# Designs tried in a protein design run: designed miniproteins, single chains. Part 24

Each design is a single chain, and the fold is of that chain. pLDDT is the mean over its residues in the fold that is shown.

## One batch from the design tools (miniprotein)

Design m857
Fold by ESMFold2-Fast:
Structure m857 (fold): chain A 100 residues (1-100)
Amino acid sequence: GVLELLRKASELLKEALQRAEKNGDSETASLLIQAHFYISQAIEALQRGDREAAVQHLRKALELVKQALERAKANGDDETARLLEEAIELIEEAIRQLEA
């Protein structure tokens, strides 16, 4: 279900954040902290039955994760890029299921 997709995306973002922090990349870390916050808000909205608010939060998270991916690719961090690409696919699938 959508909650399982978002929990998996959250764990991938947490792994990417730990890598950014270890590498001293404070800008990527900031983007990932914000993205994780919006995923958490989307989960809370879904628990309240607010699918529209959940989609809005997920779209904000998606934009931030895409920016983090752009930075990872520019820095040649292929492992972080893979984590973020998987998180993007999970978030996009969650949005598709909520808008269906």
Scores: mean pLDDT 90

Design m858
Fold by ESMFold2-Fast:
Structure m858 (fold): chain A 61 residues (1-61)
Amino acid sequence: SMKKELEERLEQVEKHIEEAKKIEDPEIGEAVARLAAAVIAATTEDPEVAKEVLEYADEKL
């Protein structure tokens, strides 16, 4: 289902944001987290899921 697909991708984004926080330079860390969110968004065929993934990353960063 779309809801499950979204939940799984949001969990992936959160994990990558937490990993990016370990990067010493916070500007590089933010860039890495944003790139990870963009890659995760690109793995879905549903444009609404992709949009929600990107919006979630923006809210957390």
Scores: mean pLDDT 84

Design m859
Fold by ESMFold2-Fast:
Structure m859 (fold): chain A 108 residues (1-108)
Amino acid sequence: MDRLAEIIARAELLGNTELAEKAVALMEFYNTPKSKEERLRLAKALGLSDEETEKFLNMSVEEQKKWIDEEAARLEAEVDELERKNPITLTPEQQERYDELVEIYRVL
């Protein structure tokens, strides 16, 4: 899903490292099946509480996928609000960096 790659690139350009890291964690989960230990690591990286982590780990694969899609939509809305407040004016160098980031994360 190209959407997460674009969210990561936009978050990084806006200097929001936390948002970028959350989007990367969602992309890793979405594209690669994970063991229970890796899912626990990703839940902690996403900032879930112990109760939310337990619910997430007890979800079916289909429920986890739906939750990831909903969280991706939330992250996109946060990036959209940040960009609305501080419009990204890309220099040629920043545009090249954006395109590079989207391509890197798109093929991962």
Scores: mean pLDDT 72

Design m860
Fold by ESMFold2-Fast:
Structure m860 (fold): chain A 64 residues (1-64)
Amino acid sequence: SPVREGARRAVEALAEGKTPSEEDLRAAREVAAAAGVPVSTSTTPAAAANDALAGLLALGDPVA
């Protein structure tokens, strides 16, 4: 899924100390919402990627 791939890129970018693209951050938020992860109180890219990581792991993705 393009959304899932975007979420992975956002997580990988933050792991490498890079700023994710806005498209990848949107994908990260969509994955988190689909997995039922509560919206973070922070609007930072790091918070969005952490929410996406939790969502990917909840969906059984070991690469998240």
Scores: mean pLDDT 68

Design m861
Fold by ESMFold2-Fast:
Structure m861 (fold): chain A 96 residues (1-96)
Amino acid sequence: GAEELLREAERLLEEARRTEDPREAIRLAERAVRLAEEAYRLAVKRGDWELARRAAELILEAGKLMLEKAETLEEILRAIGIILRAIGDLLDLELR
């Protein structure tokens, strides 16, 4: 379910933060984003706005880590896209 996906995303993001290899950190953070995006979708579908907010906040934090570790223009643009989408989702939730 959504909570299990979010817990695994949280675990992956913590692993990404502890990883010394920036490429591995980005891979782990991208995986955390995918799981958190699915958790967000499921949370919104069931009206669990608190879980949706937690998922969007995790996506924002993962995107920020990806930006910090980015070495290529492609990685920078991908991280910025993730950050902007997460901010948009958080703003949408605040307007409800």
Scores: mean pLDDT 90

Design m862
Fold by ESMFold2-Fast:
Structure m862 (fold): chain A 65 residues (1-65)
Amino acid sequence: APAPALPGLPIMATDEEKAKEAQKKYGVKNYEVMTEDEILEKIREALKAAGAPDEVIDYVIERFK
């Protein structure tokens, strides 16, 4: 039977938690071979999913280059 539950607070992941999730997402590439281009694409998608604007994403990517 469905019961109404109170979720409490929508815990917004801090920069640290978001970084951990990103690390786990592509950090567990145990048996996969990734191209540099694919790594950049995954980073971009992670930032996009976090809600960062395109300009910020591009700036961050260029920063670490």
Scores: mean pLDDT 61

Design m863
Fold by ESMFold2-Fast:
Structure m863 (fold): chain A 71 residues (1-71)
Amino acid sequence: SSAATAAAGAAASAAARAGDDEKARQGMLNVGRVGHGPFAAYMGRGGAELAARQGLAKGAEAGREASVIAG
């Protein structure tokens, strides 16, 4: 249900903005490298964003697999 819809949306989003997503990921890594703090920093500032991106990436992977099977 929601997982299938999320996977399809995530796959389309990832494909459409692969370059921008890579730049954003590199930017986040650079911020982490410069001012990476304790575990609490993820929960307070970047934690929610990183968790959301990980969820989207997992959905995109599932959607990509489903797309290969479907067509």
Scores: mean pLDDT 52

Design m864
Fold by ESMFold2-Fast:
Structure m864 (fold): chain A 71 residues (1-71)
Amino acid sequence: GFLEAVKKLEEFLEKVGAGDEKLREKLKELRELIEKGSVSPEELLDRIQELVAEIVDLMYEKGIFSDAAPG
């Protein structure tokens, strides 16, 4: 499921040497939101999307993604 995908992403980041504390913390927050399941579906989705966007930005900054920005 999604939780397993987040954990696999954590393992991947550690394996490639991108063990940034901020990335780990964002992934932990995402994992805990999914596991908790006590928020409204709308709030949960919004918070997941926000955390994923922050993770993607951090991964881009760390050079994990290719820098093919269209401008």
Scores: mean pLDDT 64

Design m865
Fold by ESMFold2-Fast:
Structure m865 (fold): chain A 100 residues (1-100)
Amino acid sequence: SLEAIEKAIETIKRAIERARKAGDELTVTTLESALRLVKEAKRAYENGDTDKAIFLLEIALGILRITLGVSKLIGASEESLEALQEAIDAIDAAIASLKA
């Protein structure tokens, strides 16, 4: 649903602020890239292109999952890891909502 995509946008914005306060430049940059993709997914969905919306959300999800893996390996803060996980969960929920 549109509401699930909008919730993902707001969750990612909060995650960016948390990562910024933690001083994690990699996580901030990756979340900002994911935010752009989720906003484009919203536009695609509003234009009736649900397949494109799902595709863009899946790209955003993939980028964040890779960043979470890298962040764990380099010993990123718990705050950064939680911010990434919240963003991942919100995008995953949006994808599930569009596939229903």
Scores: mean pLDDT 89

Design m866
Fold by ESMFold2-Fast:
Order: C-alpha cells, then sequence, then structure tokens
Structure m866 (fold): chain A 69 residues (1-69)
C-alpha cells in the first residue's frame, strides 16, 4: 500500500542521487505498482525518463501524475 510505495520511492530517490537513473526508474515503477495513486512516484518517474532522453514516455507519465492527484 501507501507505506510500501513511500519506501520504494525513497529507494528511487537514493538511486537517482547516485546517478543510477535506470535503477531509479525501476524503483519508481515498483512504487506505482504498490500504490497507483502515488502521484509523486509518477512525477519522479517522468523526470527520470526525461533525464534519460525518453521524452515521449516522460510526458505520458507526467500526465499520469496529474491524474493521480
Amino acid sequence: GRARSDELRDQGHQAAQQGDLERAAEYYRQAIEADPKDWRSWFALSEVLRALGREEEAEEYRKKAEEAK
């Protein structure tokens, strides 16, 4: 649930701080799976995908973040 999503999002943030954007994306995807209403994980995933040059996917997930609010 929400607590699991929060933990996974924190792990994603740690991976992103270490520069491991692919690992960060994986954790954010797992957080979304645990709680699809966690707009922060949708938003964080969109930002990581943008940093990876995956603009189309980033925009799609940005919209999902707004919908989850």
Scores: mean pLDDT 84

Design m867
Fold by ESMFold2-Fast:
Structure m867 (fold): chain A 96 residues (1-96)
Amino acid sequence: DFYADGAAFARSLAEKARELAERSTGPVRDHLQRAADYLEQAAKALEEGNVDEAITLLKQALDHLSRAADAATDFDEQVEIAVLEIGAAVLITSLK
């Protein structure tokens, strides 16, 4: 089930963003928590068949992930955030 698989993937990205937020501080933590919230909302939208809403929410998650990457000073943290950005971007492209 394509939408169920997409929702599961979005939730996986949200879980990883929350894990990274727990290890982060300040603006990096705030943006990662915001990204996780949008990813969870996108997963729910996909389960409900609201693809356009899910794309909008995934784009909001991407914006917060980008802001987290800009605020991050640790290389390993920047790489982990970049992987989340790629995941969200791939999901957006797959929903077209």
Scores: mean pLDDT 89

Design m868
Fold by ESMFold2-Fast:
Structure m868 (fold): chain A 84 residues (1-84)
Amino acid sequence: MEEEIDAEVREALALIYETLGKQAEKRGNFKEAAEWYEKAADLYREVPGGEELARQSYENAAKAYEKAGDTEKAKQMRERAESL
């Protein structure tokens, strides 16, 4: 039960981080947006059945890191998405 509640809380928190990432991206803060998307993806990875959401969030992080000029981080995020 606590494990099930914990997974639901992680998914809810990941959704909040995705929202913060979208907010930062709309403001042109691409590095901040990428960091939020990465945090969301890391949480989705810990949720049973969260692989697709984690993949999408890593792809969002990679795109945001590219816009921020951080090509190394962008590559790492794409590799994480592809490994899911």
Scores: mean pLDDT 83

Design m869
Fold by ESMFold2-Fast:
Structure m869 (fold): chain A 67 residues (1-67)
Amino acid sequence: SSLVERVRKKAEEVKKRAEEAGNEKLVEEVEELLKLLDEYEKKNDVAGITGVAIEVIGLDIDLELGL
């Protein structure tokens, strides 16, 4: 799978778990990251895509900690 496909899949997984947890703020944050991912993909911005991946990992940790 491409880097973008892997990041998108992880972001959608985090979003689903946030929705199941009732964490509306985290859902909104993941939705904004998915929009940024689409824009960086259009520009072939690998650094931008990598930045989104790091942010998604951070939100995954926040969700695990109940933040």
Scores: mean pLDDT 86

Design m870
Fold by ESMFold2-Fast:
Structure m870 (fold): chain A 102 residues (1-102)
Amino acid sequence: AKELYEKGLELYKEGKGKEAKEYFEKAIELDPNYAEAYNNLGVLYFGENKLDEAIKYYKKAIELDPNYAEAYLNLGKLYKLLNKYEEAEEYFKKAKELDPNL
């Protein structure tokens, strides 16, 4: 699972989002608890303006890893885009509590 995730991350950095998505999906098929893969699927769906899917994947990432600061940060950014400022502030606060350097 880790090797598939790492290949997905490489492809994402190369701007190959469609291929990156396939590798993150394969990573979660092999390891359904791979929080980082769920977070990065959320990032890809957010980029595609598939906001409901992005929310689902970010929430799954924090369900699997409640200390995953980046997933809370990403969820906050998405809620801010939806003009849900109160929910966005709660997620940003949680992200900063978990990682003060965010």
Scores: mean pLDDT 86

Design m871
Fold by ESMFold2-Fast:
Structure m871 (fold): chain A 97 residues (1-97)
Amino acid sequence: MREPPSVAELEAAIRETLAELAPEYPFLAELDDEAVRRLAEELRRRGITTLEEAREAVRLAAAFTAAAASVPVKDPSLRDTDLFPWVAASAVAMSTK
């Protein structure tokens, strides 16, 4: 209804959703401010204009990152926190049709 949320509002929504998910996905507590900012910027760039869509992307990314962490083969250069923003952005892009 109003203007699309700012990057700061997206960051706040992402943080709120991460706090909700942290009991199920403890690695989310390791995400720093820079990772959250990168995610907010990427989601906005990919056409996320509502806080609800941002929250859903975070939920999907958390689930996918947890699944990826269970894979026996993993790039040793990448941390789960590095994978999370990329997975979230990719999940949103695929969901947009």
Scores: mean pLDDT 66

Design m872
Fold by ESMFold2-Fast:
Structure m872 (fold): chain A 63 residues (1-63)
Amino acid sequence: EEEEIERRYEELKANVRKGLSGLGDITDEEVDRIVRLAARNAIDSLEAQGRPVPEWLRRIAER
């Protein structure tokens, strides 16, 4: 569901912001870019290991 994917996306952005809070002012665009890069890297890792990639992760990587 689109609502579920958007919720997970916002949760990941919030977690990235919290993790980076010591690095000063991080923009929403920078957080968004980090989340998408992390999603693409996770997909690559899962595929390299022959593990299934969840749909919500693919959707986040495509945003």
Scores: mean pLDDT 76

Design m873
Fold by ESMFold2-Fast:
Structure m873 (fold): chain A 62 residues (1-62)
Amino acid sequence: SLIEEAEKLIEKARELIKEGKYEDAYDYANEHTRLALQAGDYELAREGSEIGAEALRKVFAK
């Protein structure tokens, strides 16, 4: 399902943040948010937006 796919993408985004791969993490979080919105799950989409914002902040903190 779209929700299951979105959940896998956000798990990968979190792992990429742990690895310091912030640009990749942002891309995965953005794709998660897109699928969550398509599924109509706004709470799940909010989670993706928050993780994406975290990754983006870390990119610019370098």
Scores: mean pLDDT 86

Design m874
Fold by ESMFold2-Fast:
Structure m874 (fold): chain A 73 residues (1-73)
Amino acid sequence: MEALEEERRRRELERRLVTLESARGILLAAISFLEELIKKKINVEEAKKEIEELKKQIKEIEEEIRRLEEELR
């Protein structure tokens, strides 16, 4: 039955989307923490390097979220 498989697939995509949104939120919180370290002049060079890496990860997550949203529409 196609309807049952479609509902199952939709739930799987929705769960993946929630997981990716949560991951993005965690990475954004990490960036905010690192930006506070930069403001306090603590490990500024390492913090900047980490922020760049986290921004790359967020971009990849945002691209995946967009793809999943397109599949759900």
Scores: mean pLDDT 82

Design m875
Fold by ESMFold2-Fast:
Structure m875 (fold): chain A 61 residues (1-61)
Amino acid sequence: DIDKLIKEAEENVKKGIASEKERLIVYLHNVIELLEENPEDPNAEEVLALLRKELEELAKE
């Protein structure tokens, strides 16, 4: 469950105990949310698809 993994990673980042992988997961999630809120970038849709794929792959590894 990607949502659960993201929440656990966010909690660990907040506590200062996150791994490099967890920090990357939180970073990707934050960038995805930022782009979803500001779709004025003409490449936003393509970049969003790519970032979501990377987040999903990280969650599996």
Scores: mean pLDDT 77

Design m876
Fold by ESMFold2-Fast:
Structure m876 (fold): chain A 57 residues (1-57)
Amino acid sequence: DEKIKEAAEELRRGEDEATRLAIEGRNEEAQSLGKQKLEEAIKRYGKEAVEKALKML
């Protein structure tokens, strides 16, 4: 449960950063950051925890 919360917080921060980049017209960087953050979260918290975190977002 704690692991899922941490994954959700990390993914939310990544989405906020990617959204900010996209608003600035830096869409390539936004997409790259989003993919990187998702992969890092899966590596750190595990696929199941990340999938549950995404459902909470």
Scores: mean pLDDT 79

Design m877
Fold by ESMFold2-Fast:
Structure m877 (fold): chain A 88 residues (1-88)
Amino acid sequence: MEAIEALTVEELKARKAEIDAEAKKVGFDTEEAEKRLREELELARELGDEETVELLEEALELVRQGKPGLALAVVALRAKGLDVSLLD
């Protein structure tokens, strides 16, 4: 799902549903999404980055709800230093 990180915030917002559908098409499952998010969360916890920890915990909850594409969009916004509320 590296392609999601290449999108602008406006493109991500406009194509959120399409991005989720694409994630399903490429066979990105909840287990793979959870693994990636857990690895990021561990690093953020070790660095004391409380804001990133909270963001990644929210993304993990979305994966558990069966929304792995949206969870990756949240991670992509974090990587760009942007507020996840932009996905609303």
Scores: mean pLDDT 60

Design m878
Fold by ESMFold2-Fast:
Structure m878 (fold): chain A 92 residues (1-92)
Amino acid sequence: SLEEEKKKLAEEYIKYGEDKLNEFQARATSARKDPAGKPLADLAEQYAKDIKNGIENAKKSNVEQSYRNALRVKKEADLGEAAIDAGEAALA
């Protein structure tokens, strides 16, 4: 059913967001080792914070709202990865 599909996708995107949250926190820690990396570390921490908030909101919602919030989490995680990748390339 459409509801079962939305529930499965929400769970998948929340898991993806949790994995990206951990990745971004690790990358922020790495960037902070160099003073030049401070803006990148701050950026990665901000994306991690936004993803964490999105995951919590998705987990507290009904199926329809959880699905919408999980889609937002996935989009934010993908945008964050692209931004952090670009920042790391600029420091290389």
Scores: mean pLDDT 89

Design m879
Fold by ESMFold2-Fast:
Structure m879 (fold): chain A 68 residues (1-68)
Amino acid sequence: DILKKLEEAERALEEGDLEEAKKHILEAAKGLKDEVLKTIIEDVVEEFSDSKEALEKAIRIIKEYVEK
């Protein structure tokens, strides 16, 4: 479940565990049917893995896509 993985990622970010958050975001991205969005999320998470703001934005993008 993509939304469950995003919830786990949000919890990790609250705890300051960026590596755990990155792991859960990438697991959520694997469930995406849009290959372009999946690639963008993977690239952002890999390039900006030390940025809490970038990881929060990645979570939001996936969430908006899945809820639509």
Scores: mean pLDDT 82

Design m880
Fold by ESMFold2-Fast:
Structure m880 (fold): chain A 102 residues (1-102)
Amino acid sequence: PLQNVVDGATALYLGRYEEAVKHYEEVLKANPNLPDADVWTLLGEAYLKLGEYEKAIEAFERALKIDPNNARAWRVLGEAYRKLGDFEKADEYFKKAEEIEK
């Protein structure tokens, strides 16, 4: 599972977003109840880069159910809503991220 997390993060960094999604899905298939907000956040970021905004939102919401204090997850959730044109929700979630980072 750790190897797929590392491979997924490496693929995401290299811009190989479909490959990143595949690696993170393998992690979650092996550990469906994985209490790792960062894995869900990185999966959502890969979906966001692929333009799959609704899937990105679902992944970020799962990350936030695990760790509601994950500032990164709030920021990228805001980015996903901004991409969908929901600027009100985007602003709300960006503000939430800033409050947590302080």
Scores: mean pLDDT 81

Design m881
Fold by ESMFold2-Fast:
Structure m881 (fold): chain A 69 residues (1-69)
Amino acid sequence: LSEEQIKELAKETGLSEETAAKLAKAILELKKENPDATAAELAERLKKLFPDISLKTALKVVKAVLKLL
């Protein structure tokens, strides 16, 4: 993902650019490790890695990142 995509992700989700970048990287790794995983499954895994985010935010971020692929 480009820096501009990370900035847009941060703006869309209300997260900091640093947090958006960390989440995007984690989502790409999770998708690579679990290519058949649904957005909901990726969101649950993301929430376990980043417990400070809500499930709604995790799902929104996952869907946004997958849309950029």
Scores: mean pLDDT 82

Design m882
Fold by ESMFold2-Fast:
Structure m882 (fold): chain A 64 residues (1-64)
Amino acid sequence: SAKELVEIAKSMPEELRREMFEELLELTKEKPLPEALEELAEKYNISVEVVATMYLLEIDKLVS
């Protein structure tokens, strides 16, 4: 569920989420966002849905 994905993403250290977000932004310079999300998910051994949820949480911080 969406709530479970948010809880998993928030359970990760904030520093790790920031590092993953920065790495995701770098990957999007070379490939589409869906491919970047999948690559990051494989690298960190987590689901693509968790990576996407972290991405949305980091974006929300920038616009709040």
Scores: mean pLDDT 83

Design m883
Fold by ESMFold2-Fast:
Structure m883 (fold): chain A 78 residues (1-78)
Amino acid sequence: SLEKEIAENWEKALEALEKGDEKTAIENLEKAVEAAKELIRKKEESGELSKEEAEKLLKKLEELKKGLIEKIKELAKK
């Protein structure tokens, strides 16, 4: 399921971050976000989300991803 894919990639991102592997942490974060975007699109197609709600959530997810990547890079500097 997409929910499982999100959880697994998120867990891998956290494990990589704990080990100081910035590149792997970012790669797995991006995979988790892509799976989350697919889930939002599927919920729009099923009628659980309106098109406007789906577009708003997709934009917020992209902003969150960018902020988290910046934070991961900042943590790797220290």
Scores: mean pLDDT 84

Design m884
Fold by ESMFold2-Fast:
Structure m884 (fold): chain A 60 residues (1-60)
Amino acid sequence: APVSQAELTEALVARGLSRATAERVARFLTTGEAPDEPIPAEHLELAAEAARALQAARGA
């Protein structure tokens, strides 16, 4: 199953992003909805790493 917006948000908060930033990044990546401000490449890299870790934890 794909990573949910809620799972990705919590993983990003755990990795040091503010909740507001984590919610914005997770929404963009899970829904494709444009953010109010451009997402920095560093935040996108954190999201990719968080998504990989969540998929690994699912045994997929």
Scores: mean pLDDT 76

Design m885
Fold by ESMFold2-Fast:
Structure m885 (fold): chain A 78 residues (1-78)
Amino acid sequence: NYEKLLKYGRFLLLQGKYDEAIKYFEEVIKNGPEELKPEALFYLGVAYYNKSEIEKADEYFEKLRKEYPDSPYLKHIP
């Protein structure tokens, strides 16, 4: 269940386990349903941002803007 993977990824993100969280979000983007990909892209960007990998974070936020321009997650980009 990809919704559970997203939930676990977010839980890991809150625990500061950024590398582990990234793997869950990458799995949702690669194999998950289209409707979950905007959220996964957003949190993947947040994880890289929290790791101070700003260029990677911006890359995922830019993908979110280009591929999902109507996503509510765009309002939360730092």
Scores: mean pLDDT 86

Design m886
Fold by ESMFold2-Fast:
Structure m886 (fold): chain A 71 residues (1-71)
Amino acid sequence: MEEVLREIEDMLIAMMRALAALGVSRDAMVRLARRSAELARKILKEKGIEIPDSVLDEVLARALAAFDAAA
């Protein structure tokens, strides 16, 4: 579980960094990151891995904090 959550976090950070380099607004990046996290949750649920909404929110919050810390 922890490894899967870390992969999702790392992917969200990488995606946001790539979008920022292309000039995408922070608001648009946050919306895309949220949608991507929800999609990942649905796919994992189909494989029998359930991620609670609170845990997904924590992963997204950590990814956003890491992105902000990197400037």
Scores: mean pLDDT 79

Design m887
Fold by ESMFold2-Fast:
Structure m887 (fold): chain A 78 residues (1-78)
Amino acid sequence: DAVRKVAEAEMLRLLNEAFPDKETLTVEQVAELLSREMGVPVERVLAAMEALGYDPDEVLTREEAARVGAEAAIRLTA
């Protein structure tokens, strides 16, 4: 899926820019970043992530955060 790969790559770039020194991130931190990038309320992003099975306090690796963020972004634009 080319769209998903591009979304994951963009999300990883945003995470590297916003959190360069973080080895892990919470779902909430990813949601806040995506909220600012997309111009949507953070509660809408968190609702999309919860619909995908992710709790706000769940701890993610950087690669997992990029995947989760990309999935939420796709969900929010569908």
Scores: mean pLDDT 82

Design m888
Fold by ESMFold2-Fast:
Structure m888 (fold): chain A 89 residues (1-89)
Amino acid sequence: MSKEEFLKLAEAGLYAIQAAVDKNLADKYESKGDFEKAAIYYRQAAENYRKAAELLEEVDTPEGQRLAENFRKAAEEYEKKAKELEDKV
């Protein structure tokens, strides 16, 4: 693995961690009935998972490609969830 590839993987990891934090915060606000804040954090989680997926796709390893696919699916799920919650506000 090159230094550039390692840095891209590290950056992807940071985006994935931030996405997980945003998702957890969104779940917390949804459980309290704060659908506006929940929608904002689900959108942030989706954006961060997409950024992680893009970086993993640039590295072009089989493991990275599989993880990128999973992150893209998570991003789609959380964007859909955000839209559903926005429709309730």
Scores: mean pLDDT 86

Design m889
Fold by ESMFold2-Fast:
Structure m889 (fold): chain A 75 residues (1-75)
Amino acid sequence: HMEELLERAVREAEILSLLANYVIAKRQGDYEEAIKYLEKLSKKLRELYEQTGDPRYKALAEQVEKEIEELKKKL
C-alpha cells in the first residue's frame, strides 16, 4: 500500500540527504559541519532502530558514531 511505501521513501531520502551533506562538508574540509550532519544521522538511525528493531540501523549508527570520534580528532 502507498502510505507504507511513501513513509519508507521519505525515511530513506532523509538518510541520503544527511549522508550527502556529510560527504560534501568532509570533502571541503569543514569537519565541524561534517560532524553536525553525522550527529543528526546517528540520532535518526537510533530512532529507526527503536521503531523497527532492524539491527542494520544499529550497526550503521555505531559506524557513524566512530566516524564522529575520528573527525573530532581533526579539529
Scores: mean pLDDT 83

Design m890
Fold by ESMFold2-Fast:
Structure m890 (fold): chain A 69 residues (1-69)
Amino acid sequence: SEKAKEGIELWLNGEPEKALELFESVKEELPEEVQKAIEKAREAKKAGDEKTYLEYLEKAVRLTLKYLN
């Protein structure tokens, strides 16, 4: 997905919030493992747990890269 690639680029450029929003917009097109990582990232961000939010967002990026290749 073009948008999934854009999400990875946003994360690499230091825009994690926009990256998460793009991943959420294409979540249903991604493997279940990636979907769970995206959901956990959003839950952590909503709870104010920035460390867990960024860890799960990184996991979503890593899994998406593996899926696309």
Scores: mean pLDDT 86

Design m891
Fold by ESMFold2-Fast:
Structure m891 (fold): chain A 60 residues (1-60)
Amino acid sequence: MEDYRAGRAALAQGRYEEAVELFKKALEKDPNNTDAYVLLAEAYRRLGREEEAEKWRAKA
């Protein structure tokens, strides 16, 4: 599964909890994917989880 592409699709479709899980899986395979950290932070922000969003944004 291309978890990064699946995460982007989930985010675009408003499935923010699925996007979080997919981006986390993408980062397990490629921890240097800076865009995945940014989009994971955005997904958390959309869920109203500001502390998690800030944490992942800082890792980018």
Scores: mean pLDDT 81

Design m892
Fold by ESMFold2-Fast:
Structure m892 (fold): chain A 85 residues (1-85)
Amino acid sequence: SALQARLEALRAEFDAALAAGRYDEALKIAKEYLKLVPEDDREALLEAIGLILRAIGDRIEAELKEKKEKEKKEKEEKKKKEKEK
């Protein structure tokens, strides 16, 4: 059906966005997928929720990694400035 084709296309776009590190785009796609899921399709609803959770999880992991790398760089720059003797 046209709906199934749209859901398959959104899932492919979601996977591509995650692979490219575009987590905010992936989350947006997952939310669009959820909106298109039929109310009586529990399996598709659970799949849509799973996509949202995956996008949020991958985004949080990426943000935590960037924060730790920034803190490490700032600590190394401070040590370099304090060791100028």
Scores: mean pLDDT 78

